# Ledger of designs, part 114: designed miniproteins, single chains

Each design is a single chain, and the fold is of that chain. pLDDT is the mean over its residues in the fold that is shown.

## One batch from the design tools (miniprotein)

Design m3961
Fold by ESMFold2-Fast:
Structure m3961 (fold): chain A 99 residues (1-99)
Amino acid sequence: TYEAEASATARPGEVAVGLAVTTEAAPATIELSFSLTTSPETTVEVDNVTRTEVSAADPGGTIARSRLAVDTAGPAVVTARARATGPSRVLVLVEAEPG
C-alpha cells in the first residue's frame, strides 16, 4: 500500500477539500481520509473515509475527492491522507473567502 498526505490550516466554518490521483497503474483503489489537529497533543481521526475505484479504462481521468467541514472551536490543521494500491499524490485546499 502506498501512502501520501498533505496538510493545510483551516478556520472554523471553512471547508477542506482533499484531492488524490493515482500516478501509475489501474485498476487501483484510493482511500482518502482526514484528521484534525487543534494542538500538538490533540489529533482526531475523522470517521469519513472516502473510497474511490480507479478504472483500468480511465486511470488518469479519476480524481478521488472528499470534503470536510471544519467545526472546531479554533484554527485546525487538516491533514488528508491517501492510501492507494498504486503510487498517488494528494493535495488539500481550503475553501473560504478571507473576511
Scores: mean pLDDT 70

Design m3962
Fold by ESMFold2-Fast:
Structure m3962 (fold): chain A 60 residues (1-60)
Amino acid sequence: TIDVATLARAAKDYIAKVLDEETYNKFKGKLDEAVRNNDLKGALDVVNEVHDLLFERQRK
């Protein structure tokens, strides 16, 4: 089982590699809030938003 802090840390590492700094900062804020609130659903929602953005790029 993965905890919220571990998921958020992995997500931050991943999005730092694939998104620009401005977009990264927006998602980082949401992930930090999810960790603060121990909100696994909130952290997963951010991961899904990043995934959807990357899928848009794959349809070039």
Scores: mean pLDDT 75

Design m3963
Fold by ESMFold2-Fast:
Structure m3963 (fold): chain A 61 residues (1-61)
Amino acid sequence: MLLSASDVRQEIENAGEDAAAVAAQFKADYLAGRISLTGTPEEVRAALELAASLAGWDPAP
């Protein structure tokens, strides 16, 4: 499934106290290849870095 990087980032930001759980779910789906991100390289990087900071994961550059 193809998702907007800006939408993913907004979903994590809007989750408040559940942000870490949302980021962990995104990490699992992304690493399993179930979802892919679309957007500018900067938007994709920002979304991956936000998720990584919350879920304890190192995104490849």
Scores: mean pLDDT 77

Design m3964
Fold by ESMFold2-Fast:
Structure m3964 (fold): chain A 82 residues (1-82)
Amino acid sequence: MSEKEKKLLIVKKKILEYDTNGDGTITFEQAKELLEDLKDILSEETINYIKKRFEEVDTDGSGTISIEEFLKIVKEALEKYE
């Protein structure tokens, strides 16, 4: 398993812990807390990319996106910076 695959699995595990209501969505606040918990394994560039992409994908300004959309952004960041 590649380092990128390992990091993606860690993010998947953590995001499920934050989705305590099981609605399949994540708020920007929850995403920031998750990324702070992962700062030791993710580069600053990866974290900054994820934050920026979250804002771009949240087109209605609700402050929420789906977990699937979030994981797609994480994978993009890992492929670009890790």
Scores: mean pLDDT 76

Design m3965
Fold by ESMFold2-Fast:
Structure m3965 (fold): chain A 64 residues (1-64)
Amino acid sequence: MKLLVENEGGKVILSELEAEFLERLRERIAAGASAAEIAEELGISVTNARALIRLVQSLKITEV
């Protein structure tokens, strides 16, 4: 399955691995995961985790 990802900068078709990672991240955010939890899970800073959450929330994802 391929996902078409849209943001204000353009459209991207994700590979299966990238789509799985993005879907997992979206599920964690939807379940109420904090920036600190995502930062720990991904091994990034809390500031970067907050930026990533905002980026993911700005994406429009459609199955292709």
Scores: mean pLDDT 68

Design m3966
Fold by ESMFold2-Fast:
Structure m3966 (fold): chain A 76 residues (1-76)
Amino acid sequence: ELLKEAREKLERAAELAGKISPEEAERIRKEGEEALKILEEKSKTLSKEEFEKLAKQVIESLEGEIELIEKKLKEA
């Protein structure tokens, strides 16, 4: 399930961001929850193909955020 995968990526991003600061974790979680809320709403109106495309874009965005946070943690 793509929504579950997106949620798992958000939780990972927030966990890693928390190692930088609580404020950064809150920012990541807030922005990610907003994106997931939009994705969940779109799941009701989009075709399966369009939803899959959008969900993959959200997942890729979260993966990119995880990569940036991991880089910051290694450089700190």
Scores: mean pLDDT 80

Design m3967
Fold by ESMFold2-Fast:
Structure m3967 (fold): chain A 73 residues (1-73)
Amino acid sequence: LEALVAEFRRAVAEAAALVRAVVAAGAPSPEQEARLAALQARIEELIAEVDKIDPEKALELRREAAAAVAAAA
């Protein structure tokens, strides 16, 4: 569980940083769009894996990801 949560937090931090960069630039590059899509897919995969072990923790992580991205935009 700890490894999944740690990877999730790293992925969310990277996604938030990319969202901030895109907002500052006014438009995403194709590379930034591809990276954001990959990070979003990985975050969803990690939440699904956590949900199999601890559904309450998975809900907490989903809210954490949503809040981080909203704050970055």
Scores: mean pLDDT 80

Design m3968
Fold by ESMFold2-Fast:
Structure m3968 (fold): chain A 90 residues (1-90)
Amino acid sequence: MVEIKVEERKAGATPEQLADGAVQMLKFARDEVAAARFIANELAAIVSSLTPEEIRYVLQRAADAATSPEARAVIEEGLEQVLKIAEEKR
């Protein structure tokens, strides 16, 4: 696997940057469902660094940007799963 730069990991991403990245990924992707799954998995991986409100903000923006009902459903399911993980870590 390609190693991510330590500097970028240390800086972290803001909820706004994560939301913009998610929207851009959906807009640019030829397969929105695959992009939606990737977005949900990425937020689950960093769930400990985000509040439930920030998680909801990012995934709701992604859901609004999704043009296919299937991609939107995947993001909505991902939102429920990621919020559950975040709540259990309190």
Scores: mean pLDDT 73

Design m3969
Fold by ESMFold2-Fast:
Structure m3969 (fold): chain A 74 residues (1-74)
Amino acid sequence: AKAVLTVKGTGRKGFALFLFALSIPGVTARVVGDNEIKITADNEEPALELLELAKKLGLDYELTYGDKKITYKG
């Protein structure tokens, strides 16, 4: 199943996460609007790395794995 990350409040920290995501094999990322980044990973390992980085950057995001949803506030 694909993991989907939605990051809100894009700024320098959000774009740092975006660029890091693009460096990971099996990950795609897009800017949905001025304040939202959507990241899709084909495996859970890249999603966990992105989770750790977003936490360190203090970003608000939601992570989904199939039917499971995890909300994190930095």
Scores: mean pLDDT 74

Design m3970
Fold by ESMFold2-Fast:
Structure m3970 (fold): chain A 68 residues (1-68)
Amino acid sequence: SAAELYAEALAKLSKMEEASEESAELAAKYSHLPAVLAATFDEAQLLEFLELTSEKLGLDIEKYRELL
């Protein structure tokens, strides 16, 4: 489910200490998650996820701001 993907992504991001092959892999795997989360989660949860993914994975959060 989207909730499980969100929890998995947060757990992996919280364990990331530095930019690595793993951060690139997570960016590729979870690049679509903000759109999925916007369909199932509230604004606060989506903002938290977007802030974490933007900082650690380098994802373009502006693409997903229109979903808020």
Scores: mean pLDDT 58

Design m3971
Fold by ESMFold2-Fast:
Structure m3971 (fold): chain A 88 residues (1-88)
Amino acid sequence: NPEVVEKLKRLSDLLVKLRDKITTPEEREWFAKLMSEMREKILAFAEKSNDQDALQELEVRLSLEVLRELAEKLNDEEILKELDELEE
């Protein structure tokens, strides 16, 4: 699904931008925890299902959730607006 692949690329770019704004050890630990929890959910789904399209849709949804939480914590209005566009 080209639309899902394009969304994942945009989400990856936003993740890099948000990661670059994280400067404290406490913020880095929190970021690592969110990423770990997201990966655990993806792995649990993949173990039960071979549906690659559903897996990619799950990755988009979980990435949007993680990025929104990060952008809200960092008070990044520009990234929050871009995430709203990706959810439509």
Scores: mean pLDDT 80

Design m3972
Fold by ESMFold2-Fast:
Structure m3972 (fold): chain A 81 residues (1-81)
Amino acid sequence: SHLGELILKKIEEAEKLLEKGKKEKSAELLEEAGKKFKELAEFLRAGIEKSKGPQPELYKLVEELEKKAEEAFKKAEELKK
C-alpha cells in the first residue's frame, strides 16, 4: 500500500532524528523527533477512528509511536536540566 510505504518512511525519518539527537546531545533535534512521532501517532489514531472495523496492529503502532515521542521529549528535558 502506498500509504503504508509513506508512513514507514516518515517513521524512519523520525527515528533518524531521534538517533542524531541522542548522539549530538541536541534538545532541539530530540524535540523535533518527538513532534514527528506525535504527529504520526495522531494521524494514525484519526485514521483508526474513521475505520469501520478493529485495527489491533495499527493501535499497537500508535502506542509504540506515542512511547517514542515520550522518550524523545523526556531526553530533551533531561538535557535542559
Scores: mean pLDDT 82

Design m3973
Fold by ESMFold2-Fast:
Structure m3973 (fold): chain A 74 residues (1-74)
Amino acid sequence: ITLNPPTKEEVEADIKALNELIDRVKQAEKVTSEESARIVGLVLRLVAAYLSGVLDKETLDEIIKKVREAEKSL
């Protein structure tokens, strides 16, 4: 298991990918199993970034809020 913390650039890319997935889910008003798995995977990577000190708590909380808002739109 690779335990290396993600780089700042990797975190920024993950945030962008997650926002794009959330936007697609909101527009379609549905989520596929594959999209759901990718969202969970991206959130887990961002939580790992926070625990490693690469991502701040405020940014993580904002991301979690966006995911919860997308869930409510389904």
Scores: mean pLDDT 77

Design m3974
Fold by ESMFold2-Fast:
Structure m3974 (fold): chain A 67 residues (1-67)
Amino acid sequence: TEELKVGDVAEAVAPSPATGPGELALHQGERVTVKGIVETEKGRFALVETASGRVGLVPVELLRRVP
């Protein structure tokens, strides 16, 4: 399984509840473009952009790269 990289398209495997500042709420199955990867003490987050232009952080464990 490849790690997420900038420019990848990823799909939410579960709803993202956006529990912290800068986090983005996603529904299950929503597709996003990876713009960056951020390492924090809470874990690893992807900075993502939706098709509608919303931008925010999502835990990488909730995202799967679309083949």
Scores: mean pLDDT 78

Design m3975
Fold by ESMFold2-Fast:
Structure m3975 (fold): chain A 60 residues (1-60)
Amino acid sequence: EPSVVELVRRLADITELWILAEQKNASEEVRKLLEEAVKNYRDLDKFDEIMAEIRKKLAE
């Protein structure tokens, strides 16, 4: 069970990656991953996997 603080942190992380994606004119694939992160923010394991993929793609 994620705490309220952990959920707020995850939503903040998504927001930061949305801003970074906008600045980099990121691909539709990155946008789709951000949508998946929002849908799965309460599933810690799946959320971490999706966030790692977004960070990897934005680092290219």
Scores: mean pLDDT 79

Design m3976
Fold by ESMFold2-Fast:
Structure m3976 (fold): chain A 86 residues (1-86)
Amino acid sequence: VMKSMVVVVSPSTSVADLEAALAALPQAAAEGLKKVVIYEAPDASPEQLALAERLAAEARALGVEVVRVHSLEELEEVIERVRKEE
């Protein structure tokens, strides 16, 4: 059972992959997902950022904690913190 999900929002991530993550969210929450970490790259497109906002809103509606990070350094810090929690 996955306790945390990491979503990378950058030009290297397709819109279809972000939509797939959004579609998978209710099932993941039902299976015990507790936290979603969203990395928003500074060069992410407006469409990708809109999907990230939708993902965050849906996760919060399902009772899942949302953490937004804006740098790879912040992402590494959050991942290390998650490892210590589990």
Scores: mean pLDDT 79

Design m3977
Fold by ESMFold2-Fast:
Structure m3977 (fold): chain A 88 residues (1-88)
Amino acid sequence: SGELVERAREALEKLAKNPKDLRVQLEAQNALIESIKGLLEAGDYETAAKLLEEAARFMGLPEEEIKEIKENALNGKLSIADIARAVS
């Protein structure tokens, strides 16, 4: 799970540092989604929830929506729409 966490954090840093590079943005978004998927498949809901919270905050989502996404991740109720909102 450490490798997935590091990949997700690298992706978030690339999104923050390269806002005008579409290729880097798409590659980073895909890496973040793959890392979240891997954490969920491993049953690491707490780490997935934390990374989704960090991503959603970076994307400027309202605190209420960030909280909902985090709670859905922790409870195994995460939807594709939740992931899309957090990473896009």
Scores: mean pLDDT 81

Design m3978
Fold by ESMFold2-Fast:
Formats: sequence, C-alpha cells, structure tokens
Structure m3978 (fold): chain A 69 residues (1-69)
Amino acid sequence: MKKYAVVLTPDADLDKVAKQIESLGGKVLAKFDDEQFRGLLVEVPDDPEIVQKIKSLPGVQSVTQVEEP
C-alpha cells in the first residue's frame, strides 16, 4: 500500500470524501480541516485505478504520493 495526501476544495464534504475513499479499498489515516489546508492522508492499494478514481472524486483538488520514512 502507498500513502497519498488528498487536497480537497473548500466546499467539499470531508467525511463524504473519506467514506468514498474507504469504499474504494483505501484507509483514512488522518483528516485535516484547517483554514490553510483541507484534506486527507490516506493509504491505498498499489493499484493505479484506485488512485485515478480518488483523483476523479467530487471535491478532490489534488492527490500527491507521500514516501514512507
């Protein structure tokens, strides 16, 4: 599995997007609902289709892979 930072639009429902990611087989590690940053840290299977589906979700602005230490 790989970790991704998912940045949301200001009008997006954070909990709804989190549930949609979980429905795709992802795991929500953290939620960020701040004035400066609104998004999710998620872990998803090594499947490019799942990443593409997350990028296509309503309210998702960008998805960036995070390296593990």
Scores: mean pLDDT 78

Design m3979
Fold by ESMFold2-Fast:
Structure m3979 (fold): chain A 78 residues (1-78)
Amino acid sequence: MTPAELELEVEASLLVMKVTVLELAGSASQADIDDIRARVAALRARLAATDLSPAARATVETALAYVEEKVAEFEEKL
């Protein structure tokens, strides 16, 4: 695993943890949604620019898809 792969996997995992905490809390603010969306966009840009192994790419893409789904659920509750 390269440092770049590790950084992307860690950042994606932190976003998964954040949306899990917000879901368990039963609410997310607009500021939480905006922060998560900005971080997902930044990670997607880095993912597109980074040469990753197929396994690392799949891990990050799966995590980001889950985060995006949870953010959409939070936005529907606003």
Scores: mean pLDDT 82

Design m3980
Fold by ESMFold2-Fast:
Structure m3980 (fold): chain A 109 residues (1-109)
Amino acid sequence: EVTLEKATEEQKKVWEERKPEIEEFIKKLAEKSEEEARAARLLYELQLLAMEDPELGKKILERVREVNEELQREAEEMEAAGEPKEVIEKRLVERRARRLEEILEEAKK
């Protein structure tokens, strides 16, 4: 088993090294979808908090997994209902951003 301290240190280092790439990716994403860019920024903020507090990080990871499962189910239900892919994508991106924002607010308490 890898110790949480060593894993956290290595993850933080990788995140810091990739920050310019991540920022460029988010900037390009914002040109196509502000909602997708917002969701990406929220995910990176949550990842930073998770690296600073491993116990909080476990809670964040579990909440993010729950959101992903919920969004996948919603996507399948909308597709089964005959909704166009463009409508599904827009709804899921907006829903994801909102749910990630809720997780971030909970984590800041």
Scores: mean pLDDT 73

Design m3981
Fold by ESMFold2-Fast:
Structure m3981 (fold): chain A 88 residues (1-88)
Amino acid sequence: SAVEKMREALALLAEAGRRYAAGEISEDEAIMRAGEAARLLAEALGARLPRPRSVEEALAVAREAEAILEANRERAKALFAEAKAAAA
């Protein structure tokens, strides 16, 4: 479901952030994980983006996902609230 994809994306971002802050993963690895999370966020809003295979692709996917989130702001806010409640 859209809520499940949003929850998965948020969990991926949270784990990547924690591991990066702890020095357990490199900046490049954190960017790759953020790109995958961005792809899942876009999928939650009905868009299909490619799986990033490089840091450059991950940044491109993140930029495209940002545009999709902006275009679908109210739906994204609703899904985020539902996913955050499910993750707590």
Scores: mean pLDDT 84

Design m3982
Fold by ESMFold2-Fast:
Structure m3982 (fold): chain A 87 residues (1-87)
Amino acid sequence: SIADAIAAIQSSDPRVRANAARQLMDSVTPSNAAQIVDGLADIVRTSSDPTARAIATGVLRQMLDNHADAFSPALQARVRALLADTA
C-alpha cells in the first residue's frame, strides 16, 4: 500500500528504503498525491534519521520534476516550500 511504502522510507535496510522510494514514484496519481506528500513531508519535518529525511526530500523533488501533472497547483506550491526549507 501507499502507507506501507511511506513507512518503509524510514526502514534501517537501504534496499527496503530504495524499493519504497521507487514504488512511491511509480505509484503517484492525482488521487494519492496528497497522501504521499503528507507522509513524506512528515518524515522530512519529524524524522530523527537524516538519511530518511534526505530520501523523502529526494522522492518529493523527483515526483515534482517527473509527475507534476499529478499535483494540484496548491500541492505543487506546498512541495516547493518544503524543498526550499530543507535545501
Scores: mean pLDDT 84

Design m3983
Fold by ESMFold2-Fast:
Structure m3983 (fold): chain A 55 residues (1-55)
Amino acid sequence: MTEGIKELQAELDRLTEEQRKLVIEGWEENAKRLGDKRKITSKEDLLKWVEEQLK
């Protein structure tokens, strides 16, 4: 896991469950806008997607 992914995980862990859900939904919407058909519904999905973008 990259340093950026560790920071993102820590930030998500600091959010409330409601705030975390909104962040994940926002990232899923952005991924769909970029033509990515993957569903980003969990913290794990988001971290994997971001790691792919950072590399």
Scores: mean pLDDT 73

Design m3984
Fold by ESMFold2-Fast:
Structure m3984 (fold): chain A 81 residues (1-81)
Amino acid sequence: KVKELVEEAKELARRALETYLRGLKEGRGKEGEEEAKKLEEKVLELAEEAYKLGGEEALREVVEAVAEVAEEFRAELEAAL
């Protein structure tokens, strides 16, 4: 159960960053940012559900997974900004 939430959060975080980056590259940064924020809200909901199911340990797994995805995109986001 927690493993499924972690994987879903990783996928949503990756989609959010990809959406934001694509928006910047296409000259539609505002639209990309708005769509990415909706995906980020979903990730926060999944983190809260993980905490309810497995406490601090489960929350940490979600946070670490999302942080790892963010690190993958850090250089591209810095270059695009």
Scores: mean pLDDT 78

Design m3985
Fold by ESMFold2-Fast:
Structure m3985 (fold): chain A 84 residues (1-84)
Amino acid sequence: SEVERSERLYEELREEALEKEEEIKRLAEVDLREALSLAYEAMAEFLEAAGEPQEKVDAYREAAANVKSMDDAEWRAWSAELAK
């Protein structure tokens, strides 16, 4: 009936709103992930130029690579850990 159709439409609109919220969060997470990866790479380059131990340089390069290779679930877990 028309009533049942209206109820279904309301549920579909609610689901669409939740999907849009998740997309906004995803885009924000991607921007933060990219920025962090670039920051780690920049730090590694700085430390290498400053003559810091190779172990420190490698650690920052590994951190940058790890951030780039993280899937959404791994990134969410890692960023939550940083927030305490």
Scores: mean pLDDT 75

Design m3986
Fold by ESMFold2-Fast:
Structure m3986 (fold): chain A 84 residues (1-84)
Amino acid sequence: SEEQARRAGEALGGGAMGAVVAGHDKETMYQKGRENARLAGAPSDEAAEAMGKAAGDVAYSHGIGTANGREAQEAGREAALKAA
């Protein structure tokens, strides 16, 4: 659902930013995003991968440059909604 996608995006944005700060690579971030999307109720493994990748890509970009937690979470939320 849209509400599940929103919550998944918020969690993914925060988790992906945390993974970047912790020095995790992009692939590890995608795996964490995929798992979080499944927990948030993604309808399939493919949907979970798409959601995790979209949110992770945005958060990774923010983590490399000037970013803040709110911006990363909001971007992740929107990416997850579009990917769901």
Scores: mean pLDDT 62

Design m3987
Fold by ESMFold2-Fast:
Structure m3987 (fold): chain A 74 residues (1-74)
Amino acid sequence: MLLELLERVAKRKGMTPTQYTADALRIIGLDIEARQKLKAGASEEEVKEWMKRELMTELGYTEEEAEAIVEALW
């Protein structure tokens, strides 16, 4: 479950409740953008790779954490 995953990452990184809530909201925003990319003709693979990259570069997640978040949303 996405929230449980985010809570575990937040505890590991020492984030405040406000910080992990902000991360969760941003991830929801990325999911909405991902769905729009799919409607515009992007492949599922391309959109998943884009989302992983954004999670790693924008929010500082590891590759393993980003993959887990993408799979939880898909």
Scores: mean pLDDT 78

Design m3988
Fold by ESMFold2-Fast:
Structure m3988 (fold): chain A 82 residues (1-82)
Amino acid sequence: MKKELVAEANRYLIETAEEIRAEIDAGSATLEEVRERAREMIEKVRELYSKAVSEEQAEKAVEAAEALAERLIAAAEKAHAA
């Protein structure tokens, strides 16, 4: 069960990040929409990992999701600046 929750969280993170990236590349997402989706992604990762692993490990997973979110937001900012 807990291992399946980690797999679910990882799948969610990858799929959500790919969807956001595709929307940025297509020019269909605003900066505000990318920031909101990134926030929701981080919150969902926190929820899933908190149920599956220790608080320390969940926090590390959240930090990784936050780093990915920062990269997605930076990509959106660059796309809007062009």
Scores: mean pLDDT 80

Design m3989
Fold by ESMFold2-Fast:
Structure m3989 (fold): chain A 65 residues (1-65)
Amino acid sequence: HHMERVEEAARKAREESEKAGLTPQQARLVADMARVREAVKEGLISPEAGDRALAIIQEQLDLLA
């Protein structure tokens, strides 16, 4: 199921980020980016919508760096 793959990608990205020493807030944003990328890959959202969402999340992540 497409939604299961999206959530699996997000969970894996979050776990890897936490293991790499990112804060919980940073790990959550990285997971949100992984979710968006997987949703685009699986055709659930358009590439244009994905790019806009990724730009917003990246701005938030950059503020925490």
Scores: mean pLDDT 84

Design m3990
Fold by ESMFold2-Fast:
Structure m3990 (fold): chain A 76 residues (1-76)
Amino acid sequence: PNLELIKKWTKSKNEEVRKLALEVMLLSPDPEVRLEAVKLASKFKDKEFRLKLLEKATSDPDPKVAELAKEELKKL
Protein backbone atom coordinates (compact mmCIF):
# COMPACT_ATOMS: atom_id res chain seq x y z
CA PRO A 1 0.00 0.00 0.00
CA ASN A 2 1.04 3.63 -0.55
CA LEU A 3 2.07 4.67 2.97
CA GLU A 4 2.39 8.36 1.99
CA LEU A 5 -1.23 8.45 0.77
CA ILE A 6 -2.49 6.66 3.90
CA LYS A 7 -0.50 9.13 6.07
CA LYS A 8 -2.27 12.01 4.30
CA TRP A 9 -5.61 10.37 5.17
CA THR A 10 -4.57 10.23 8.85
CA LYS A 11 -4.41 14.08 8.70
CA SER A 12 -7.86 14.42 7.07
CA LYS A 13 -10.31 17.03 8.39
CA ASN A 14 -12.83 14.18 8.69
CA GLU A 15 -12.25 12.24 11.94
CA GLU A 16 -13.87 9.06 10.56
CA VAL A 17 -11.44 9.09 7.60
CA ARG A 18 -8.50 9.42 10.03
CA LYS A 19 -9.81 6.51 12.15
CA LEU A 20 -10.35 4.33 9.07
CA ALA A 21 -6.82 5.07 7.80
CA LEU A 22 -5.28 3.92 11.10
CA GLU A 23 -7.43 0.76 11.20
CA VAL A 24 -6.41 -0.08 7.60
CA MET A 25 -2.73 0.43 8.45
CA LEU A 26 -3.00 -1.94 11.43
CA LEU A 27 -4.35 -4.66 9.08
CA SER A 28 -1.32 -4.34 6.77
CA PRO A 29 0.86 -7.47 6.29
CA ASP A 30 3.91 -5.16 6.62
CA PRO A 31 4.98 -4.79 10.29
CA GLU A 32 6.58 -1.39 9.50
CA VAL A 33 3.17 -0.08 8.38
CA ARG A 34 1.51 -1.49 11.53
CA LEU A 35 4.26 0.10 13.66
CA GLU A 36 3.54 3.49 12.02
CA ALA A 37 -0.18 3.03 12.79
CA VAL A 38 0.66 2.60 16.51
CA LYS A 39 2.86 5.74 16.45
CA LEU A 40 0.10 7.78 14.75
CA ALA A 41 -2.63 6.39 17.05
CA SER A 42 -0.65 7.52 20.14
CA LYS A 43 -1.07 11.15 18.92
CA PHE A 44 -4.81 10.82 18.13
CA LYS A 45 -7.16 13.19 19.99
CA ASP A 46 -9.91 10.59 20.66
CA LYS A 47 -8.69 8.71 23.75
CA GLU A 48 -11.36 5.97 23.40
CA PHE A 49 -10.33 5.20 19.82
CA ARG A 50 -6.63 5.39 20.77
CA LEU A 51 -7.16 2.91 23.61
CA LYS A 52 -9.07 0.51 21.33
CA LEU A 53 -6.41 0.54 18.58
CA LEU A 54 -3.45 0.29 20.99
CA GLU A 55 -5.05 -2.63 22.90
CA LYS A 56 -5.54 -4.49 19.60
CA ALA A 57 -1.88 -3.84 18.65
CA THR A 58 -0.55 -5.33 21.94
CA SER A 59 -1.41 -8.77 20.48
CA ASP A 60 0.50 -8.14 17.23
CA PRO A 61 2.81 -11.02 16.14
CA ASP A 62 5.67 -8.54 15.56
CA PRO A 63 7.42 -7.87 18.91
CA LYS A 64 8.31 -4.25 17.99
CA VAL A 65 4.66 -3.42 17.23
CA ALA A 66 3.37 -5.17 20.39
CA GLU A 67 6.03 -3.55 22.62
CA LEU A 68 5.39 -0.01 21.31
CA ALA A 69 1.62 -0.48 21.77
CA LYS A 70 2.17 -1.57 25.40
CA GLU A 71 4.46 1.45 26.04
CA GLU A 72 1.91 3.88 24.56
CA LEU A 73 -0.91 2.34 26.65
CA LYS A 74 1.13 3.05 29.82
CA LYS A 75 1.13 6.77 28.88
CA LEU A 76 -2.69 6.83 28.72
Scores: mean pLDDT 78

Design m3991
Fold by ESMFold2-Fast:
Structure m3991 (fold): chain A 61 residues (1-61)
Amino acid sequence: MSDAELLEKAYHAPDLEAAAEYLAQLRREPSDTVLEALAATHGTTAAELRALIRRVREERA
């Protein structure tokens, strides 16, 4: 699965946790601008989204 497909799934995710699970699978770190846009879509901040992505990676590693 490509990073572009994972980003598309994250934008359309039903909740923030599902979005973070898709983002945790990215091969390349997304830019701050992309994270801000995704976070705004889910009613949060880029900082909160980053923290959640890190948590998902740590707990699923």
Scores: mean pLDDT 78

Design m3992
Fold by ESMFold2-Fast:
Structure m3992 (fold): chain A 74 residues (1-74)
Amino acid sequence: MEHDRNFARLLLVLTGKEPQPRAAVIKAVRDFVASLGQTVSAATIEADIDRLIELGLLTVDDDGKVSVNAEALA
């Protein structure tokens, strides 16, 4: 349940963008969370990325770059 906000944040930072390295995605989410006066660990974001890949909402390429699966959001 507490991962729902991180899922929304991941989709927001990745929607309409080219595939992003995991480190860049983690940084973008952490920077966004910090702008709201909150903190989140890199490990939590990595776990949320892996879960969204399992759910088919995100894809990962051979370089480990992450992107939104547009078909799953349609």
Scores: mean pLDDT 74

Design m3993
Fold by ESMFold2-Fast:
Formats: sequence, structure tokens, C-alpha cells
Structure m3993 (fold): chain A 70 residues (1-70)
Amino acid sequence: LTPQEEADVLTALALIQATIALKYGGSKEEIERVIKKLEETAAQLRSLGREDDAALVEKYIEELKKKFGL
């Protein structure tokens, strides 16, 4: 994968993971693990110059924190 193809895949997977967590929930520990993974993905997207995608992932992190009281 090129760096841009890697960024596209990372963004898609992050949004799928966030959507599943928002829709179905889980234990506090499970949600905290999802948030940590999304934070790592947002940082990687920023390093690849994908600022808009990183911001989108961060928006989903905030929605998860708000919904689950984290």
C-alpha cells in the first residue's frame, strides 16, 4: 500500500469501528480500547497529512466519550 492508500484504509476502518461502538455499545473497558485505537489512528492520519480525516475520527471519539460518559 502507498501511504495515501494506507490512510484511506485506516480512515474507513476507524469509521466502521466507531459506528459499531456507537450503535451496539459494550463494556467501559471495550469502549476505552476503541477510543485508544481511534486516537492512535487519528495521530497516524495526521502524520500522513490527512488532517480532515484525522478531525473526522476525533469527532467520533468525542461522540463516544459523550455517549458513554468517559
Scores: mean pLDDT 87

Design m3994
Fold by ESMFold2-Fast:
Structure m3994 (fold): chain A 62 residues (1-62)
Amino acid sequence: MYEKLLEEGIEVMKRYGEKLGLSEEEIQQGIARVQAAVQQAAADPSLIPRLEAELEQLKKLA
């Protein structure tokens, strides 16, 4: 779950950023935020459903 969520989040940020024409630096910052959010959710599993919902919303925009 944790590793898969991280992989999907990174892929979505890359795809979404490319679609919006964001710089590589902006995409890397987005990826770093996803990594931090997933790491925080690993420490507090109650955050996982919210993170999954946000990821699904981003997938629809990408």
Scores: mean pLDDT 76

Design m3995
Fold by ESMFold2-Fast:
Structure m3995 (fold): chain A 82 residues (1-82)
Amino acid sequence: MLSEEAAKEDFAAAKEGVEKLPAVVEEARRSGDPVLITAAMFYALSTIVTAELALESGAVDKKEVDEIIAKAKAAYKELLEL
């Protein structure tokens, strides 16, 4: 298990990731570039993984983590439909 301090850092990183996701998705959509779409998909997946790691510590709010994961999954689904 990660330390509580590391988990809080992961939570902060996941929050930043989910906040940036709408712009990343829009750039991928606007470009239509398969490379940018794939990079955006990895960004969304990385945000999900980081949020899950933060949740495993028990040191962060599960509801907030669940909301981050839900938003990142929605972004990933949008990218799959491009």
Scores: mean pLDDT 79

Design m3996
Fold by ESMFold2-Fast:
Structure m3996 (fold): chain A 98 residues (1-98)
Amino acid sequence: MGAEHFRQAAELIKKGSPVDEIRRLIGQGVGHVLLDADPETAAQLSELTNQLMTAIENKDWKEAAEQARKMADLFEELGYDDTAEQLREVAEVFLEKS
């Protein structure tokens, strides 16, 4: 489930794990939603994911938190409430790192 991958990503961020491992889990979480998404939604998710991954790579935790929050809002709009909740926790953990 996408929510489980984001929950695991939040734990890795708290532990100061390598950015590549954090990015892998986030990519897997988004991938679950992308499988069933229409082309417009898939394009929006891909853009948000790209911005989030770039922020994580640059260790720009404030920007990473903002992009994670935008992604959570989109997932909530699509009805993925559990996934949105876990992404909001990811955003909070990124802010704590900043």
Scores: mean pLDDT 82

Design m3997
Fold by ESMFold2-Fast:
Structure m3997 (fold): chain A 59 residues (1-59)
Amino acid sequence: SKEEAKKETVKLFEDEYKKTGDIYLAAERAMMQTMKEYGDLLSPEEIGRIALEKAKEIE
């Protein structure tokens, strides 16, 4: 579902942030992976928004 795809986008961001320590690199990597796995459920614009909004929450 779209909701599950959004949750996985957040999880991918968190996993990549743990690996890289770079919030924007993690957002970029999560966006690329989500587009590959869930491109049929989420638009590139929506995926980018989710990843970047999550990055912004990390202050």
Scores: mean pLDDT 76

